# Designed miniproteins, single chains, continued (2), part 51

Each design is a single chain, and the fold is of that chain. pLDDT is the mean over its residues in the fold that is shown.

## One batch from the design tools (miniprotein)

Design m5757
Fold by ESMFold2-Fast:
Structure m5757 (fold): chain A 97 residues (1-97)
Amino acid sequence: MKMSEEQVKKVLEAGKEAAEKNPEYAAKIEEEAKMIAGAMKKGNEYAAKAFERLAEIEEDEKIREAYRKAAEVARTGDAEEAAEAAIEYFKTVAETL
């Protein structure tokens, strides 16, 4: 299923909170949140591909693992589960950086 605007908004809000906790990386975190939200609007398959691509370029192992987990949930779960995985990813970013 295509993600709802409400689910996309929750992901963007989680990204904003992660950026506020990490002001030195805020621009990168906000750009990643926008890319994920844009992919989620196109559907779970696109969200999964976006997470996989971000995992390939990420240097931090915990953040990379969180991206891979989000990609798996997006491929196999519904739109709500994929949105929740994205929110958990941004929580991991907020705790790691």
Scores: mean pLDDT 72

Design m5758
Fold by ESMFold2-Fast:
Structure m5758 (fold): chain A 79 residues (1-79)
Amino acid sequence: SEAEELIERARELVEEAERRLAAGDYAGAAELARRAVEAALEALRLGGDAAVATGLALRGIGLQVTAALLAGWPLAEAL
């Protein structure tokens, strides 16, 4: 389903964001994490697995916050 495809995309985006964060690419990590949250929330809206979609969204939000803190950005710019 479209919701399942969005969950897969969110998972891939989270994994790529984590790799970028580990490499010190905070801007790239934040952008990928933001896209992961968008995909996860859209999957939730379409009736996808609520636990999986919510977990991916929270992980993405955590990555955006972590990237902002490590880059020295204001938290308001990360959210």
Scores: mean pLDDT 87

Design m5759
Fold by ESMFold2-Fast:
Structure m5759 (fold): chain A 71 residues (1-71)
Amino acid sequence: ALELLEKALELVKEGKLEEAIELLERARQEASHNAATLTAIDEAIRLLKEGAPKEVIIKDIETAIELVRQE
């Protein structure tokens, strides 16, 4: 899950939002046993689909990365 989240963060910074959503969906499947990580990933996907500011999306993905690293 970590590598997919890091790549999704890079794609968001590049403005490749559709590709970022695809990688976040894959990361969600890999993280399916941790509720906090799943919630952070689900929030990032929602924010991307709703067109939230890039800064908010970046912060949310960074939170998901930190949660995965704690495991």
Scores: mean pLDDT 78

Design m5760
Fold by ESMFold2-Fast:
Structure m5760 (fold): chain A 78 residues (1-78)
Amino acid sequence: MSLKELRRELVIEEASLTMLAIQGEMQGKLTEEERERVERLLARAQALFDNRASPEELQRVIEEMRKEIKRLQEKLKS
């Protein structure tokens, strides 16, 4: 299976999460705990990307990032 497609999805989710974190910071709604959670997810994703992790592990991290993205989107809209 082509890892190129999984890498593209991971980069897109990383960009989305980073943009939401910036928006949250600008609105004064991002807590220190949420910032740390975002930083941990981004660092973990980067490590898996560099370390040739399995497709299953990549998909798992992508799913975790998507859940956090959705949570932040809902919080920032509220």
Scores: mean pLDDT 79

Design m5761
Fold by ESMFold2-Fast:
Formats: C-alpha cells, sequence, structure tokens
Structure m5761 (fold): chain A 90 residues (1-90)
C-alpha cells in the first residue's frame, strides 16, 4: 500500500539516478527539469496525486522522444528497487 507521496518519492529517486547517468546530455537536462518542476510544485502545496499525474505524462512524452535512453531508465528503476542487474562475479 503505497501513498501518493511514497509513489512520487520513488519516481523522483528513479529519475535522479537516470539524470546522473545521463549528466551532460540534453536528455539528462530534461530529466533534471522534470525533477525540479515536481519538487517545486510539492513545495508550493500541490497535491502529490496531481504532481504524480503531471510527472507521469511528461515522463512518457520524454521517453517516447528519446527511446535510445530506455536502458538508462530501466537500470535506474532496477537500482531503486534494490534489484541487482548483474550476477555477482563469484
Amino acid sequence: KLTDQEILDFWLNVLKRAAEKTKGTEFGEKLEELIKEAEEKVKAGESYLKVNVELFNKLVELAQENPEYSHVLTEALMEENGVEWVEPPK
């Protein structure tokens, strides 16, 4: 049972990981803009539900425009879930 706040915090952490992995690219800059906008809206008193819906819609558009970064988004999602992407070397 995730609250709207927990859902937003989870996705913001995923996007922060993806932005760090794509630092210096236009895609990374757009991710940082999405993160900043969502954080500013929360600080301004917008509901977590409304911020989640807007962030989701903008992220879907950005992902559709930048399919070459799909692996970065997947890796960031797996890391935030605590899933190891590669097997241990032993």
Scores: mean pLDDT 76

Design m5762
Fold by ESMFold2-Fast:
Structure m5762 (fold): chain A 85 residues (1-85)
Amino acid sequence: GAEEAVELVKEGVELVIKGVETKDEEEAREGSIKILNGLSLLSPEAREALKPALEALGKAASEGDLEAARAAGEELLAVVEAAAA
């Protein structure tokens, strides 16, 4: 349900940010998988609304930009939490 989606995305974002901070590609990949699993529990409309933040997080992670990854992660969580309310 929506609560499960929020939990998975939150855990995934935390893992991606930690992976970027520690330069651990495997941890960032695990985080990405959790985010995608969380998003799969949401409506198609909610998933579409999340694409810009998800793309920003992916770009920041690929560039090793910790500040951008945190900002994108916060935005992604805000949208998921709003969709769950």
Scores: mean pLDDT 83

Design m5763
Fold by ESMFold2-Fast:
Structure m5763 (fold): chain A 84 residues (1-84)
Amino acid sequence: MREEALRAIDEAVEALQKAYEAAKKSTDPEVQKEVQRLIDEATRLIAEASRALHAGDYERAVQLAREAVKLATEAINLAKEANK
């Protein structure tokens, strides 16, 4: 359903924004590199989810957006742990 796909993409975008904020506070170069990798991959998945949404493939859009949320959350957790 289109509304479910839109909501999933919105959640992924919010998670990505939180990952960017968390990454800014990290000072460990190795953690920064891994966090940036996860952010880059999540960004690609959100772009793919948006394309799937426009193509009418709502199920694919939801799946891609959920994967992006997972990667963004991993980035947040890595950055948060490294800051302590």
Scores: mean pLDDT 82

Design m5764
Fold by ESMFold2-Fast:
Structure m5764 (fold): chain A 71 residues (1-71)
Amino acid sequence: STGTGTGSAQMPDGARGTVTVTVDDTGTTVTSASGSYTLPPDATPEERARLHDSMNRAVVLGANKAIEDAK
């Protein structure tokens, strides 16, 4: 069976992001990764940088959960 994990990232100013990661039945190969996010219309460059960091965290968390689910 495959494993699936979802990681989420949020900014206080209303940005939302989720990433879902799927791994193969061995838990060692990522077979898909998909995500979406919404930026507030007035996001500053600093807020965008924080969202970028949060989304990177969400990807790692999603992948780790997917690997655990594949076990």
Scores: mean pLDDT 69

Design m5765
Fold by ESMFold2-Fast:
Structure m5765 (fold): chain A 109 residues (1-109)
Amino acid sequence: SSEELRKRIEELKEEIEKEEDPERLKKLVREVTRLGLEALRRGDVETVLLALEALDLAAEKAYELKDKEVLEEVRRAAMEILRASEDKEVILRAIALILRVIGMLFDLE
């Protein structure tokens, strides 16, 4: 159900906030992406936006850890959501996240 998808993404967002291991962070990013794409397939825009918020948080954590692989995982996730979406708000939020991650990757040299 849409409520169960949203609840699981909220739980994953809390896990991301506390995560310091890059390998576990990559797994969390992949799970958020999977659930975000499922929400998108169901037309649940609000849950997709929550998934993009969780991915943005994962990008911030990856940047703190200086982990380029996790940042690239977030960029790929946002691009997958962008390609699959026809919703203007989802498209704009995904583009914003992609640009932010590109800036983070450049800053890490």
Scores: mean pLDDT 90

Design m5766
Fold by ESMFold2-Fast:
Structure m5766 (fold): chain A 100 residues (1-100)
Amino acid sequence: MMEEIDFVVDTINLAHRIAKEVAKELESKEAAELVVFAATLGAWAAASLDATAEDIAEAMREMARREAERALEKGKLTEEQREAVLEAAERAAERFVEAM
């Protein structure tokens, strides 16, 4: 495998693992599943050899914000659950930067 593919895969796996740990603290299953999905997707979209840990963390936060807003608009989350998703995504992003 190319070094870039290995880095991308390892980065996605790290983001997913951290998001799952943070999501365990959420009372809402829907909010927890959204955090894991959105943070992992954000990391996948941003991960490259040229990306900093901060760039990837920012993508994790932005994807979570975007997906939480969409879920709120569709009535799948309450405003309180959206706030919990954003807070959890921020914690996941910070832990991701510390782990890199």
Scores: mean pLDDT 83

Design m5767
Fold by ESMFold2-Fast:
Parts: C-alpha cells; structure tokens; sequence
Structure m5767 (fold): chain A 68 residues (1-68)
C-alpha cells in the first residue's frame, strides 16, 4: 500500500541519518587526543549495532588499543 511504502521510506531515512551521526562521532573520536576508552567502547558497540563499515570499526579498535 502507499501508506506502507511511505512508512518504509521514512524508516530508511531515519536509519541513514543515525548512521551519518555515528560516522561523524567516529571522526571526532578518532581526531580527539583526550577521548576516554569508555567513549570509544560505547561508539564501537553502537557502530557494530548499526552496521558501520569494517574500516571505521577497525580504526576505532586501534584507537581503543592505543588508549589502553
């Protein structure tokens, strides 16, 4: 139905926006020398849940290893 198609399109747009926000946070975290291990761990968990690119997850894991 048209209503169901519109609902799916809106949900897809919301998921894309969430992914964009997480990518922006990942760049901020990777470039911040004062970030905490807890912040990196939280972002890794969120990124894995949202299906972030493996290359971004790998860079966050390297950042976490460097902090600990």
Amino acid sequence: SAEEAARRARQAALEERKKQIVLELAEDVLNDPNVTPEQVQALLALGRKLGMPPEVLARLEEKLAALG
Scores: mean pLDDT 81

Design m5768
Fold by ESMFold2-Fast:
Structure m5768 (fold): chain A 105 residues (1-105)
Amino acid sequence: PQEVKDYMKSLIEKSVKNLLEKGYITEEQAEFILENIEEAIEKAINLSEEEREEYLEALGEFMRLFKERNPNASIEEMKDLNTVFQVLFLAKNMTPQEMLDFIFS
């Protein structure tokens, strides 16, 4: 339903804004992520069981690598990064390492 997609989009936009305000991403990186929200949502709702397992494995690796670089990261910051990971992984097929390099470039 369109209402569910609009709600998911608003949540992703909020996470992007939080990361931008905290200095984790640049304005250019935020714009890039925002341009890919709809594609990421479409892919997320249509994931197969195998694709979901691959997604969760990649998410776990991304969060592990991020925490190693930022050991004092808050749960709120980790939640916002999870949202950005979803967009970059699903819409742009980025690896966890590529996403980490993107965020910290």
Scores: mean pLDDT 78

Design m5769
Fold by ESMFold2-Fast:
Parts: C-alpha cells; sequence; structure tokens
Structure m5769 (fold): chain A 66 residues (1-66)
C-alpha cells in the first residue's frame, strides 16, 4: 500500500519510492530506490533514469520494499 512519509528515518535503504512532485528535472511519478537515509530531512534516492538525488522525504511516497 502506498505510504507518504514526513521523516526520513522512517525510510530504509531498498525502499521503492515514487516522486509526488517534479524535482530537479525528474518528473512526478518517477520510481526510485532509497540508497541512503541521512536524517529526518534528507534521503538519497536513485531513480530509474539513473539520477541520484537527495530530497526531503515529504516529496516521496513508498510503493514497496525490495
Amino acid sequence: MPRRVNDGRELRPGDVVRLVSNVFGVEKGTIGVVTHVGDRWSVTVEFEDGRRLTVHPSLLEVVGRR
């Protein structure tokens, strides 16, 4: 079940996420995988197009775990 988060510490490396808004040229709806959790405000995600961005967790929706 898709789930939105406001705290990066609720995310784990390997979580499959989707962008809920356009960010740095990556379109809303793009799927990615969490690679690193820095703190409550910053999560690093590698998107399916090969881009790696550090974003606020509120911009992400969890769609699965792998």
Scores: mean pLDDT 77

Design m5770
Fold by ESMFold2-Fast:
Structure m5770 (fold): chain A 133 residues (1-133)
Amino acid sequence: HRADLLAKIDEIIALEQRAIDAIEQEDYRSVRLEVGKMIQLAQEAVEENRDDPRVFRFAKMILELEQTTQSLITEMLRLKAPPEALRRALQLTLEAYQRMREAIEAEDEGRFEAIFNETASRFRALLAEVRAA
Protein backbone atom coordinates (compact mmCIF):
# COMPACT_ATOMS: atom_id res chain seq x y z
CA HIS A 1 0.00 0.00 0.00
CA ARG A 2 1.11 3.55 -0.75
CA ALA A 3 0.45 4.57 2.87
CA ASP A 4 2.91 1.88 4.08
CA LEU A 5 5.58 3.15 1.66
CA LEU A 6 5.03 6.74 2.87
CA ALA A 7 5.40 5.58 6.50
CA LYS A 8 8.73 3.89 5.65
CA ILE A 9 9.93 7.04 3.83
CA ASP A 10 9.11 9.07 6.97
CA GLU A 11 11.23 6.62 9.01
CA ILE A 12 14.07 6.83 6.43
CA ILE A 13 13.93 10.67 6.67
CA ALA A 14 14.29 10.40 10.48
CA LEU A 15 17.26 8.01 10.11
CA GLU A 16 18.86 10.37 7.56
CA GLN A 17 18.64 13.22 10.09
CA ARG A 18 20.25 10.99 12.75
CA ALA A 19 23.07 10.14 10.31
CA ILE A 20 23.67 13.88 9.69
CA ASP A 21 23.77 14.48 13.47
CA ALA A 22 26.26 11.60 13.85
CA ILE A 23 28.60 13.18 11.25
CA GLU A 24 28.68 16.39 13.36
CA GLN A 25 29.92 14.22 16.27
CA GLU A 26 32.36 12.36 13.94
CA ASP A 27 30.53 9.16 14.95
CA TYR A 28 30.99 7.32 11.65
CA ARG A 29 29.99 3.99 13.21
CA SER A 30 26.51 5.45 13.88
CA VAL A 31 26.45 6.92 10.34
CA ARG A 32 27.05 3.43 8.87
CA LEU A 33 24.47 1.88 11.24
CA GLU A 34 21.75 4.43 10.30
CA VAL A 35 22.47 4.02 6.55
CA GLY A 36 22.21 0.23 7.01
CA LYS A 37 18.80 0.65 8.69
CA MET A 38 17.64 2.85 5.79
CA ILE A 39 18.63 0.15 3.27
CA GLN A 40 16.78 -2.50 5.33
CA LEU A 41 13.61 -0.35 5.37
CA ALA A 42 13.87 0.20 1.60
CA GLN A 43 14.31 -3.58 1.05
CA GLU A 44 11.21 -4.23 3.22
CA ALA A 45 9.24 -1.65 1.19
CA VAL A 46 10.22 -3.42 -2.07
CA GLU A 47 9.21 -6.87 -0.71
CA GLU A 48 5.90 -5.66 0.80
CA ASN A 49 4.82 -3.96 -2.46
CA ARG A 50 5.68 -6.65 -5.05
CA ASP A 51 1.96 -7.01 -5.92
CA ASP A 52 1.49 -3.24 -6.51
CA PRO A 53 3.51 -2.39 -9.66
CA ARG A 54 3.48 1.41 -9.21
CA VAL A 55 4.34 1.41 -5.49
CA PHE A 56 6.89 -1.38 -6.17
CA ARG A 57 8.63 0.85 -8.75
CA PHE A 58 8.84 3.76 -6.27
CA ALA A 59 10.18 1.40 -3.56
CA LYS A 60 12.85 0.02 -5.94
CA MET A 61 14.03 3.55 -6.81
CA ILE A 62 14.26 4.40 -3.09
CA LEU A 63 16.33 1.23 -2.53
CA GLU A 64 18.63 2.19 -5.44
CA LEU A 65 19.04 5.70 -4.00
CA GLU A 66 19.93 4.26 -0.55
CA GLN A 67 22.43 1.81 -2.06
CA THR A 68 23.98 4.70 -4.05
CA THR A 69 24.14 6.83 -0.87
CA GLN A 70 25.87 4.00 1.05
CA SER A 71 28.39 3.57 -1.80
CA LEU A 72 29.03 7.34 -1.90
CA ILE A 73 29.50 7.60 1.90
CA THR A 74 31.82 4.55 1.90
CA GLU A 75 33.96 6.05 -0.91
CA MET A 76 34.07 9.47 0.80
CA LEU A 77 35.18 7.88 4.07
CA ARG A 78 37.91 5.94 2.20
CA LEU A 79 39.11 9.23 0.65
CA LYS A 80 39.03 10.87 4.13
CA ALA A 81 36.60 13.51 2.87
CA PRO A 82 35.90 16.37 5.29
CA PRO A 83 32.71 16.13 7.44
CA GLU A 84 31.21 18.97 5.36
CA ALA A 85 31.21 16.77 2.23
CA LEU A 86 29.59 13.86 4.11
CA ARG A 87 26.93 16.22 5.51
CA ARG A 88 26.27 17.58 1.99
CA ALA A 89 25.76 14.03 0.67
CA LEU A 90 23.25 13.10 3.41
CA GLN A 91 21.52 16.50 3.21
CA LEU A 92 21.09 15.97 -0.54
CA THR A 93 19.46 12.57 0.11
CA LEU A 94 17.24 14.04 2.86
CA GLU A 95 15.99 16.79 0.51
CA ALA A 96 15.39 14.20 -2.23
CA TYR A 97 13.25 12.01 0.08
CA GLN A 98 11.18 14.98 1.24
CA ARG A 99 10.43 15.91 -2.41
CA MET A 100 9.87 12.24 -3.39
CA ARG A 101 7.37 11.83 -0.56
CA GLU A 102 5.30 14.66 -2.06
CA ALA A 103 5.55 13.09 -5.55
CA ILE A 104 4.34 9.70 -4.20
CA GLU A 105 1.37 11.37 -2.46
CA ALA A 106 0.53 13.12 -5.76
CA GLU A 107 1.06 9.83 -7.71
CA ASP A 108 3.41 11.83 -9.95
CA GLU A 109 5.85 9.20 -11.24
CA GLY A 110 7.48 11.68 -13.66
CA ARG A 111 8.27 14.11 -10.84
CA PHE A 112 9.64 11.24 -8.70
CA GLU A 113 11.92 10.06 -11.55
CA ALA A 114 13.10 13.65 -12.19
CA ILE A 115 14.05 14.05 -8.50
CA PHE A 116 15.83 10.65 -8.56
CA ASN A 117 17.85 11.54 -11.69
CA GLU A 118 18.69 15.05 -10.38
CA THR A 119 19.91 13.57 -7.08
CA ALA A 120 22.07 10.93 -8.82
CA SER A 121 23.65 13.68 -10.98
CA ARG A 122 24.39 15.81 -7.89
CA PHE A 123 25.95 12.77 -6.14
CA ARG A 124 28.32 12.27 -9.11
CA ALA A 125 29.29 15.97 -9.00
CA LEU A 126 29.94 15.85 -5.23
CA LEU A 127 32.09 12.70 -5.52
CA ALA A 128 34.11 14.30 -8.37
CA GLU A 129 34.66 17.38 -6.15
CA VAL A 130 35.88 15.18 -3.25
CA ARG A 131 38.20 13.18 -5.55
CA ALA A 132 39.70 16.44 -6.91
CA ALA A 133 40.48 17.77 -3.43
Scores: mean pLDDT 83

Design m5771
Fold by ESMFold2-Fast:
Structure m5771 (fold): chain A 68 residues (1-68)
Amino acid sequence: SLVEALKEAADRHNGYLTTGEAAEAMRRAGVDPSGRLGLALVFKAAMTGDGKISVEEAVEAARLGGAL
């Protein structure tokens, strides 16, 4: 599932994802991270101040982008 792919990717990176890492996990789960979803990921990363997002933030971006 998309949620499981995001969790697995975050576990490889100390619990956090860059926008690129989240997009790669979404692609592996069969979800296109382009368009609105890609923009939502960039926005979430910008809001954290360090350019990284949690699994929960990546899942929320996927909901906002229509992937969930």
Scores: mean pLDDT 74

Design m5772
Fold by ESMFold2-Fast:
Structure m5772 (fold): chain A 69 residues (1-69)
Amino acid sequence: GEAEGLEAARRMREEYAATGELPVPELSEERRKLTREIGEKLRLIGDAFELSLKGEPDEELMKESGFRG
């Protein structure tokens, strides 16, 4: 199950840390930036999808509706 998978992943991480792996704080930062960027892109896709459900998916109309600037 999910808990079992998380436990296995944590065990592996502990083992690699014990063997002298590189510190992961910077990896966490890089990963966080990537996750945030993907989240913002997904939000824009969701907005475009909602507009397409209300009518014909017009790219120009979607830009006008979402333009803030």
Scores: mean pLDDT 61

Design m5773
Fold by ESMFold2-Fast:
Structure m5773 (fold): chain A 81 residues (1-81)
Amino acid sequence: MEREREIAEKAAEEYRDEIVKAVNDGNLSEVQKVIEKAADKAREEAARQGLSEEQQERTARLAKLYSTFIAGEAAMEKHKA
């Protein structure tokens, strides 16, 4: 549980700058692609660490959720600028 969260959060953070840039550019397709890359990265890392397929899927979904929060925060900041 804790390990899955750590992997997911780290993957989302690795893509933070790309997510923020895509949001600022107004490119929703790119935002979605980067979020999917973060999820894939989290799944691969969970697999590398020997987590089950079920845990890998859960970790990927959690990374997608964290990446979506980052995108939401960036969108709110864009409205202030």
Scores: mean pLDDT 83

Design m5774
Fold by ESMFold2-Fast:
Structure m5774 (fold): chain A 100 residues (1-100)
Amino acid sequence: SEIEEKLKEILELSREAIRALRAGDVARARELVERMLELTKEIIEKEKDPKLKKALEGLQEAYERALELLDRGTPEGVRGAETLLATVAHEVEEILKLLE
């Protein structure tokens, strides 16, 4: 489905963002997180299942928080964003398994 395709893209972007942060490329990671947020919002607008919609809204809040942490321009903010993105990537993998 279109939702599954977008969630798979979000998962790939998550892995790239974490890799960028580990390489010290905060600007690239920020761009990737903004794209993940955009895709998540598009899925939320089309999703009719209230349980899945709530899970997706949780992803949206997490990506918005990751951007806030990156925008602080601190090493602690970058570390916090990396940890959050890794946790949320696992949540996306679990959502994808439920859609099988």
Scores: mean pLDDT 88

Design m5775
Fold by ESMFold2-Fast:
Structure m5775 (fold): chain A 95 residues (1-95)
Amino acid sequence: SKLSQARKLLQQTIQQLGSLSQNNPDLQKVVEDFVYRLQQVFIDNRNKSTEDVLKEVIRVLEETRKRLRELPESPERQQAIQIIDDTIKQLREIQ
């Protein structure tokens, strides 16, 4: 299903961001908040359409991207933004 494809993609994104953030406490906090907010989307939208769930997931990713831009400039910040942007692009293709 589209939701199964999205969940698999998000698991890959979480793994990449987790690995990237290991030595950056500011980035780690943003990643931990991102994971928490994704879990809340799936809980809160259990009975909603796939389209509604994907819209909320993309909103969380866009808000996470904004928070990443507010962090001090670093190679890890730039890579995290790229991972988020790639994830948003792939999720829009699933919709």
Scores: mean pLDDT 87

Design m5776
Fold by ESMFold2-Fast:
Structure m5776 (fold): chain A 71 residues (1-71)
Amino acid sequence: MEEEKLKLLEETVRRVFSRAKSGPELAYAFSLLAPFIREADEKPISKEEMDARVDQILAEAQKRVEELKKK
């Protein structure tokens, strides 16, 4: 159980690292991800739920970075 949780969290972090396109996007994505990592530590979260959260976080981080680029 602990090993499976650790693998899920590691996979989630790895996906954010691999899919973030810039330093600012990565930093912002991690700021959004940190609360979900804590939540996953306190209760079980399915891989499907985590994948959906990662997609949502990355989309939000990408929007934020685009907003910052607008001048």
Scores: mean pLDDT 71

Design m5777
Fold by ESMFold2-Fast:
Structure m5777 (fold): chain A 81 residues (1-81)
Amino acid sequence: MSPREKLEEVAERMLELIEKYRPEEYEAYKQALDLVLKSSDSGLRRFLLEAALGLIKWAEEEGNEELKEEAQRLREEIERI
C-alpha cells in the first residue's frame, strides 16, 4: 500500500471517529478533508496529525478513554507514514 493510500485509510477512520463521538463537527471536518485531499500528500498528513491531536485533547478533557485510545492509534499510524 502506498503512503497516500495509508493516509486516505486513516482519513476515513478519522471521519468515522468524529461522526461517532463529535457528530456536530462531522460536516466541517469532511469539507476540510475534501479540500486537503485535492491539495497535497504532505498537507493531508499534517491535517490528519492535527486532527488526531485535537481528538486526543478533547477526549482527555471529556474523560473519554475509548476515543483517546483510538485517536492515539491513528496518530501513531500517521507518524509511521
Scores: mean pLDDT 82

Design m5778
Fold by ESMFold2-Fast:
Structure m5778 (fold): chain A 60 residues (1-60)
Amino acid sequence: MKYKVLNADGQAVLQVLGGLTAEVITDEELEEVARRATGVETPAEKVAESLEAKGLIERI
């Protein structure tokens, strides 16, 4: 799937944790962000649910 970054806080989190500066991110990029942040592989859907609950991204 694809996800839209909603605000500057979401952009900052993705850049700090995963090195991403994109306005639209993919499942593979979300999994890479989680892996870099935690050292553990996490399914994109679980990462997306957490970030969506915080108002940082939305599904498109």
Scores: mean pLDDT 77

Design m5779
Fold by ESMFold2-Fast:
Structure m5779 (fold): chain A 87 residues (1-87)
Amino acid sequence: MEAELEEAAAAIKAAEPALSEEQAREVARIAAEADKKIKEAVEKGDYKKAAEIAEEAAKRAEELGATGTAEAARAAAKLAEELAKKA
């Protein structure tokens, strides 16, 4: 887990070079927690909950300065909402 988060933090730092190492680690942690919860919501067919989780993760990433990561998370949230509408 820690090693996987450190690799994810390095990838985020490479994509978002303005972030500090600590900020990149926090963004990686936020993304990992959101991914797990989104997967659980999708497995239950709760696409609205998945969209809410993705939007909250995007806001937290944006507060840390990871704007590109936040945009990607918001795009995922919109897709989840669209899937919820289509049943």
Scores: mean pLDDT 76

Design m5780
Fold by ESMFold2-Fast:
Structure m5780 (fold): chain A 76 residues (1-76)
Amino acid sequence: SMEDIKWLLEQLLATGRVETLLRYLPDLPEALARELVALWRDDPARAQALVDRIAQRSEERGSLTAEDVVEVWEEM
């Protein structure tokens, strides 16, 4: 569900570790993973809005993928 995808992303980003995010999304560019972790730390409100958009896109696909994250990030 969208709620499950949001929860998962929030847990991964809350670790503050790029390596944890990349372990779950190995096809995600490392530079983008670093920017996402930094955004979650520095601007949690914007990070949450981005997570919401990723979760919506991933729900349409049926699963969370690195592609969903990249697509949403490029639209910002």
Scores: mean pLDDT 82

Design m5781
Fold by ESMFold2-Fast:
Structure m5781 (fold): chain A 80 residues (1-80)
Amino acid sequence: MKVTVILPDGREVELELDPNTTLRELAERLEREFGLDAQKVIDAFKKLGIDPDTTVKEFLEKSNTGNVIDLKRVIEIAES
C-alpha cells in the first residue's frame, strides 16, 4: 500500500508498504532509510494510547487521514 509519511523534521516521504506492516516496523524502516529515532516515534505512539504493534492499515482506517501518517504531529502532541 502507498502511504505518505510526514517526518518529525517536516519532510514528506512516500513509501510502498505491506498492509500488515506495524507502526513499529514503519518506525524502524524510517530509522534505516531516513535516520530518525525509531524508539522516540514508538514512545510517542504509546504516550498517545496507540499500540505500536497495530498495523499501518488499521491506524489509517481509524485516523481518517486517508493515506497520510503525520509523525511530526504525533511527536508534537506526545511532547505537550
Scores: mean pLDDT 84

Design m5782
Fold by ESMFold2-Fast:
Structure m5782 (fold): chain A 65 residues (1-65)
Amino acid sequence: DKELEEILEKVKEKDPALALMIENLIKNIKKLSDEEIKNALEYLSKFLSPEEFEKLKSIVEKKRK
């Protein structure tokens, strides 16, 4: 949660729409298929730093369980 908030704050400064996409991904994580999650992460990886992306991937894996 705190780690997600940290990522969202940093992303929101640059692109509020991207931050909203990340929030919606996490909020709906249990309703999405593995393919949908993979596609969303692939898209987001183009806009996030490597460190932010690794943290997001970890959060997604944790929340998916």
Scores: mean pLDDT 79

Design m5783
Fold by ESMFold2-Fast:
Structure m5783 (fold): chain A 93 residues (1-93)
Amino acid sequence: AVAAPVYPLMNPEAAEHYLEAAEAEKAGKLEEAAEHLIRALELASEETGPSDLAAMAKALGVSVETVRNASQAITLAAIERLEEAKALLREAA
């Protein structure tokens, strides 16, 4: 929950793809889910320097640690979801 308000301001496209992946998975569109997760992961895994984190924290009125933790949590969630999507695709007939 805490990651959603912070992360969309950092990279809304990655957050949108992550949500679209969840919707595609619920609809049984496993290939589309995997593609969205891959794109979300690519965007979320982009390295953010200390100066960028400080700038984002200042703009959002939160701590640098909050921005860092939100970014890391989304990246980890995307990796876990990607592994789930891969497993589902392998099981799909």
Scores: mean pLDDT 56

Design m5784
Fold by ESMFold2-Fast:
Structure m5784 (fold): chain A 55 residues (1-55)
Amino acid sequence: MKKTLTTDNFTVTIEGDKATIEYKKDGKWITKEMTREEASDFLIDYGVEEVKKKK
């Protein structure tokens, strides 16, 4: 099953055992391919940092 999470600063697409993450850093979009598990860890780390900045 294909699962996609989209925000203003990043998009994660998980398809089977593969994940593609696109995120905006320094005004530029960066794309990385990784496993679903690595993408989940990235979302936790990135999401926590962004939430703290918003505060």
Scores: mean pLDDT 68

Design m5785
Fold by ESMFold2-Fast:
Structure m5785 (fold): chain A 75 residues (1-75)
Amino acid sequence: SSLEEWLKSLGITREQLEELARLILESFPEPPSDGMLVGLVREWARGRGIELSDEEARKLARLVREIMERLREEE
């Protein structure tokens, strides 16, 4: 899919995003705001040597939020 192709172009896997989503859920008692989530995604990517544009960071933050909502439904 176009999403999987885009993630590969960034050097990011869906599994890595799921690990980030789990870490955020364990670290925060309430879901982060969109701005905070964008910041968390940027710092996470920087730690992996990945420089994200503002658009890319927002797109990844939306994906992480979707994963977080899915994981919360599993509890």
Scores: mean pLDDT 82

Design m5786
Fold by ESMFold2-Fast:
Structure m5786 (fold): chain A 76 residues (1-76)
Amino acid sequence: SAEELREIEEAEKRLEEAIKKVEEENPENYEGQVAAAFLAREEIRRLRTEGRLIRDLPAEEARERLEELRARVKAE
């Protein structure tokens, strides 16, 4: 539904904000966190381009991709 797609877009914005916060609050592993955040941002950009924006993807697939990107930011 349109509401689900909107929630996914909002989740993507929250992910970007979370990445910024991680970069600011984790100086102990700053280089790793910055690299992970950069990769996550590039994956989001790729999904937007290849999927013709997240709103054009099936909602379930878009959510799964966002969860994977979030995990990449946290994983080292």
Scores: mean pLDDT 57

Design m5787
Fold by ESMFold2-Fast:
Structure m5787 (fold): chain A 80 residues (1-80)
Amino acid sequence: AKEKLLKELERLKELVENKAPLSEFHKALLEFKILLSELEKDREKLDKLISLLDKMAEAIENKDFAEFYKIYDELKGLIE
């Protein structure tokens, strides 16, 4: 369901904006990857979504918030 994926994406954004611990962000990211693997049946789309989530994790570790929001918009567009 697209709504569940959008809710998990919004949770990642809220964790970043609320300055949550990096461990909490990584936990939410892992939960999102598991949910994607269960719900997304298009393998090419799934691979792209997982790749974007990995880039999102790297952006947060590097405190590159501009890259984070760019990836967030790309993920949202692919899920919608």
Scores: mean pLDDT 84

Design m5788
Fold by ESMFold2-Fast:
Structure m5788 (fold): chain A 86 residues (1-86)
Amino acid sequence: SAAAQAHLEKLRAVLEELLRLREELNPATEEEREAARAKLPGLEEEVLNNAELILKAVRETSTSNPNVQRERELVREAAEHALKAK
């Protein structure tokens, strides 16, 4: 459906945003950044296959680190879009 396709596109956008946030927070070489981006299709499949478990883990864990909270929010958004893409 069009709605499922829209959620797949949003999942991809959120995963790209997550990688950009990780690049901002953690200094990495160009080679390391390219290697991380090359893993995006595999990460997309993992999130699609494990969305419910990811959401459970996000709900049941906590952190006082604001940067980890930012990453966790993007992981939550990715998993929610993955569930709606079914």
Scores: mean pLDDT 81

Design m5789
Fold by ESMFold2-Fast:
Structure m5789 (fold): chain A 98 residues (1-98)
Amino acid sequence: SEKEKLIKIGKLFVELYKMLQELKEKGKEFQTEENIQRAKELAKEIEELLEELGVTSEEEAYEAIKEGLKLLIEKGEDVEEAKKALEALEKEVEEAKK
């Protein structure tokens, strides 16, 4: 279902966001072949799910990811990390409009 795909996108985005935070904290030590491959696989899964939902623009992708994160929060899964990821994504969208 569409809702299940959105929840999956939200969960994958939380994992990717956590990896980006670890990269910021640990720098080069986090840039292992294993971590790079994991980040690529997470991004690919998100892209494939967005494509299955008929998302064709970056703006539509941001909206789908935000909806998925909101659904995770409502479900009570990864609530704190999903809220942080949502705030970070909203800031990125605001900066892109400047």
Scores: mean pLDDT 82

Design m5790
Fold by ESMFold2-Fast:
Structure m5790 (fold): chain A 83 residues (1-83)
Amino acid sequence: AHREEALRAARAGDGRTAIALLLRDRSHVALVLATFLADYGEPDGVRATALILELPEERWLAAVEEAGRAADGAAALRVLQAF
């Protein structure tokens, strides 16, 4: 459900909403983080978080969510293709 809703938002050009919907399923957070580090540049804090993946989830979710707010529809579609 969340992936399909996110895909709809990404196709409409709303990358922020698409990434926020994906992050509602916590199993997606690591993949979203990996995709942003590889393809979309590095918002402040995301790189440091990727280097310390053993930290509790709440430590790095905020950084991943902030990175997602910078995503356009094309960036969100790229993340969705990785799923």
Scores: mean pLDDT 58

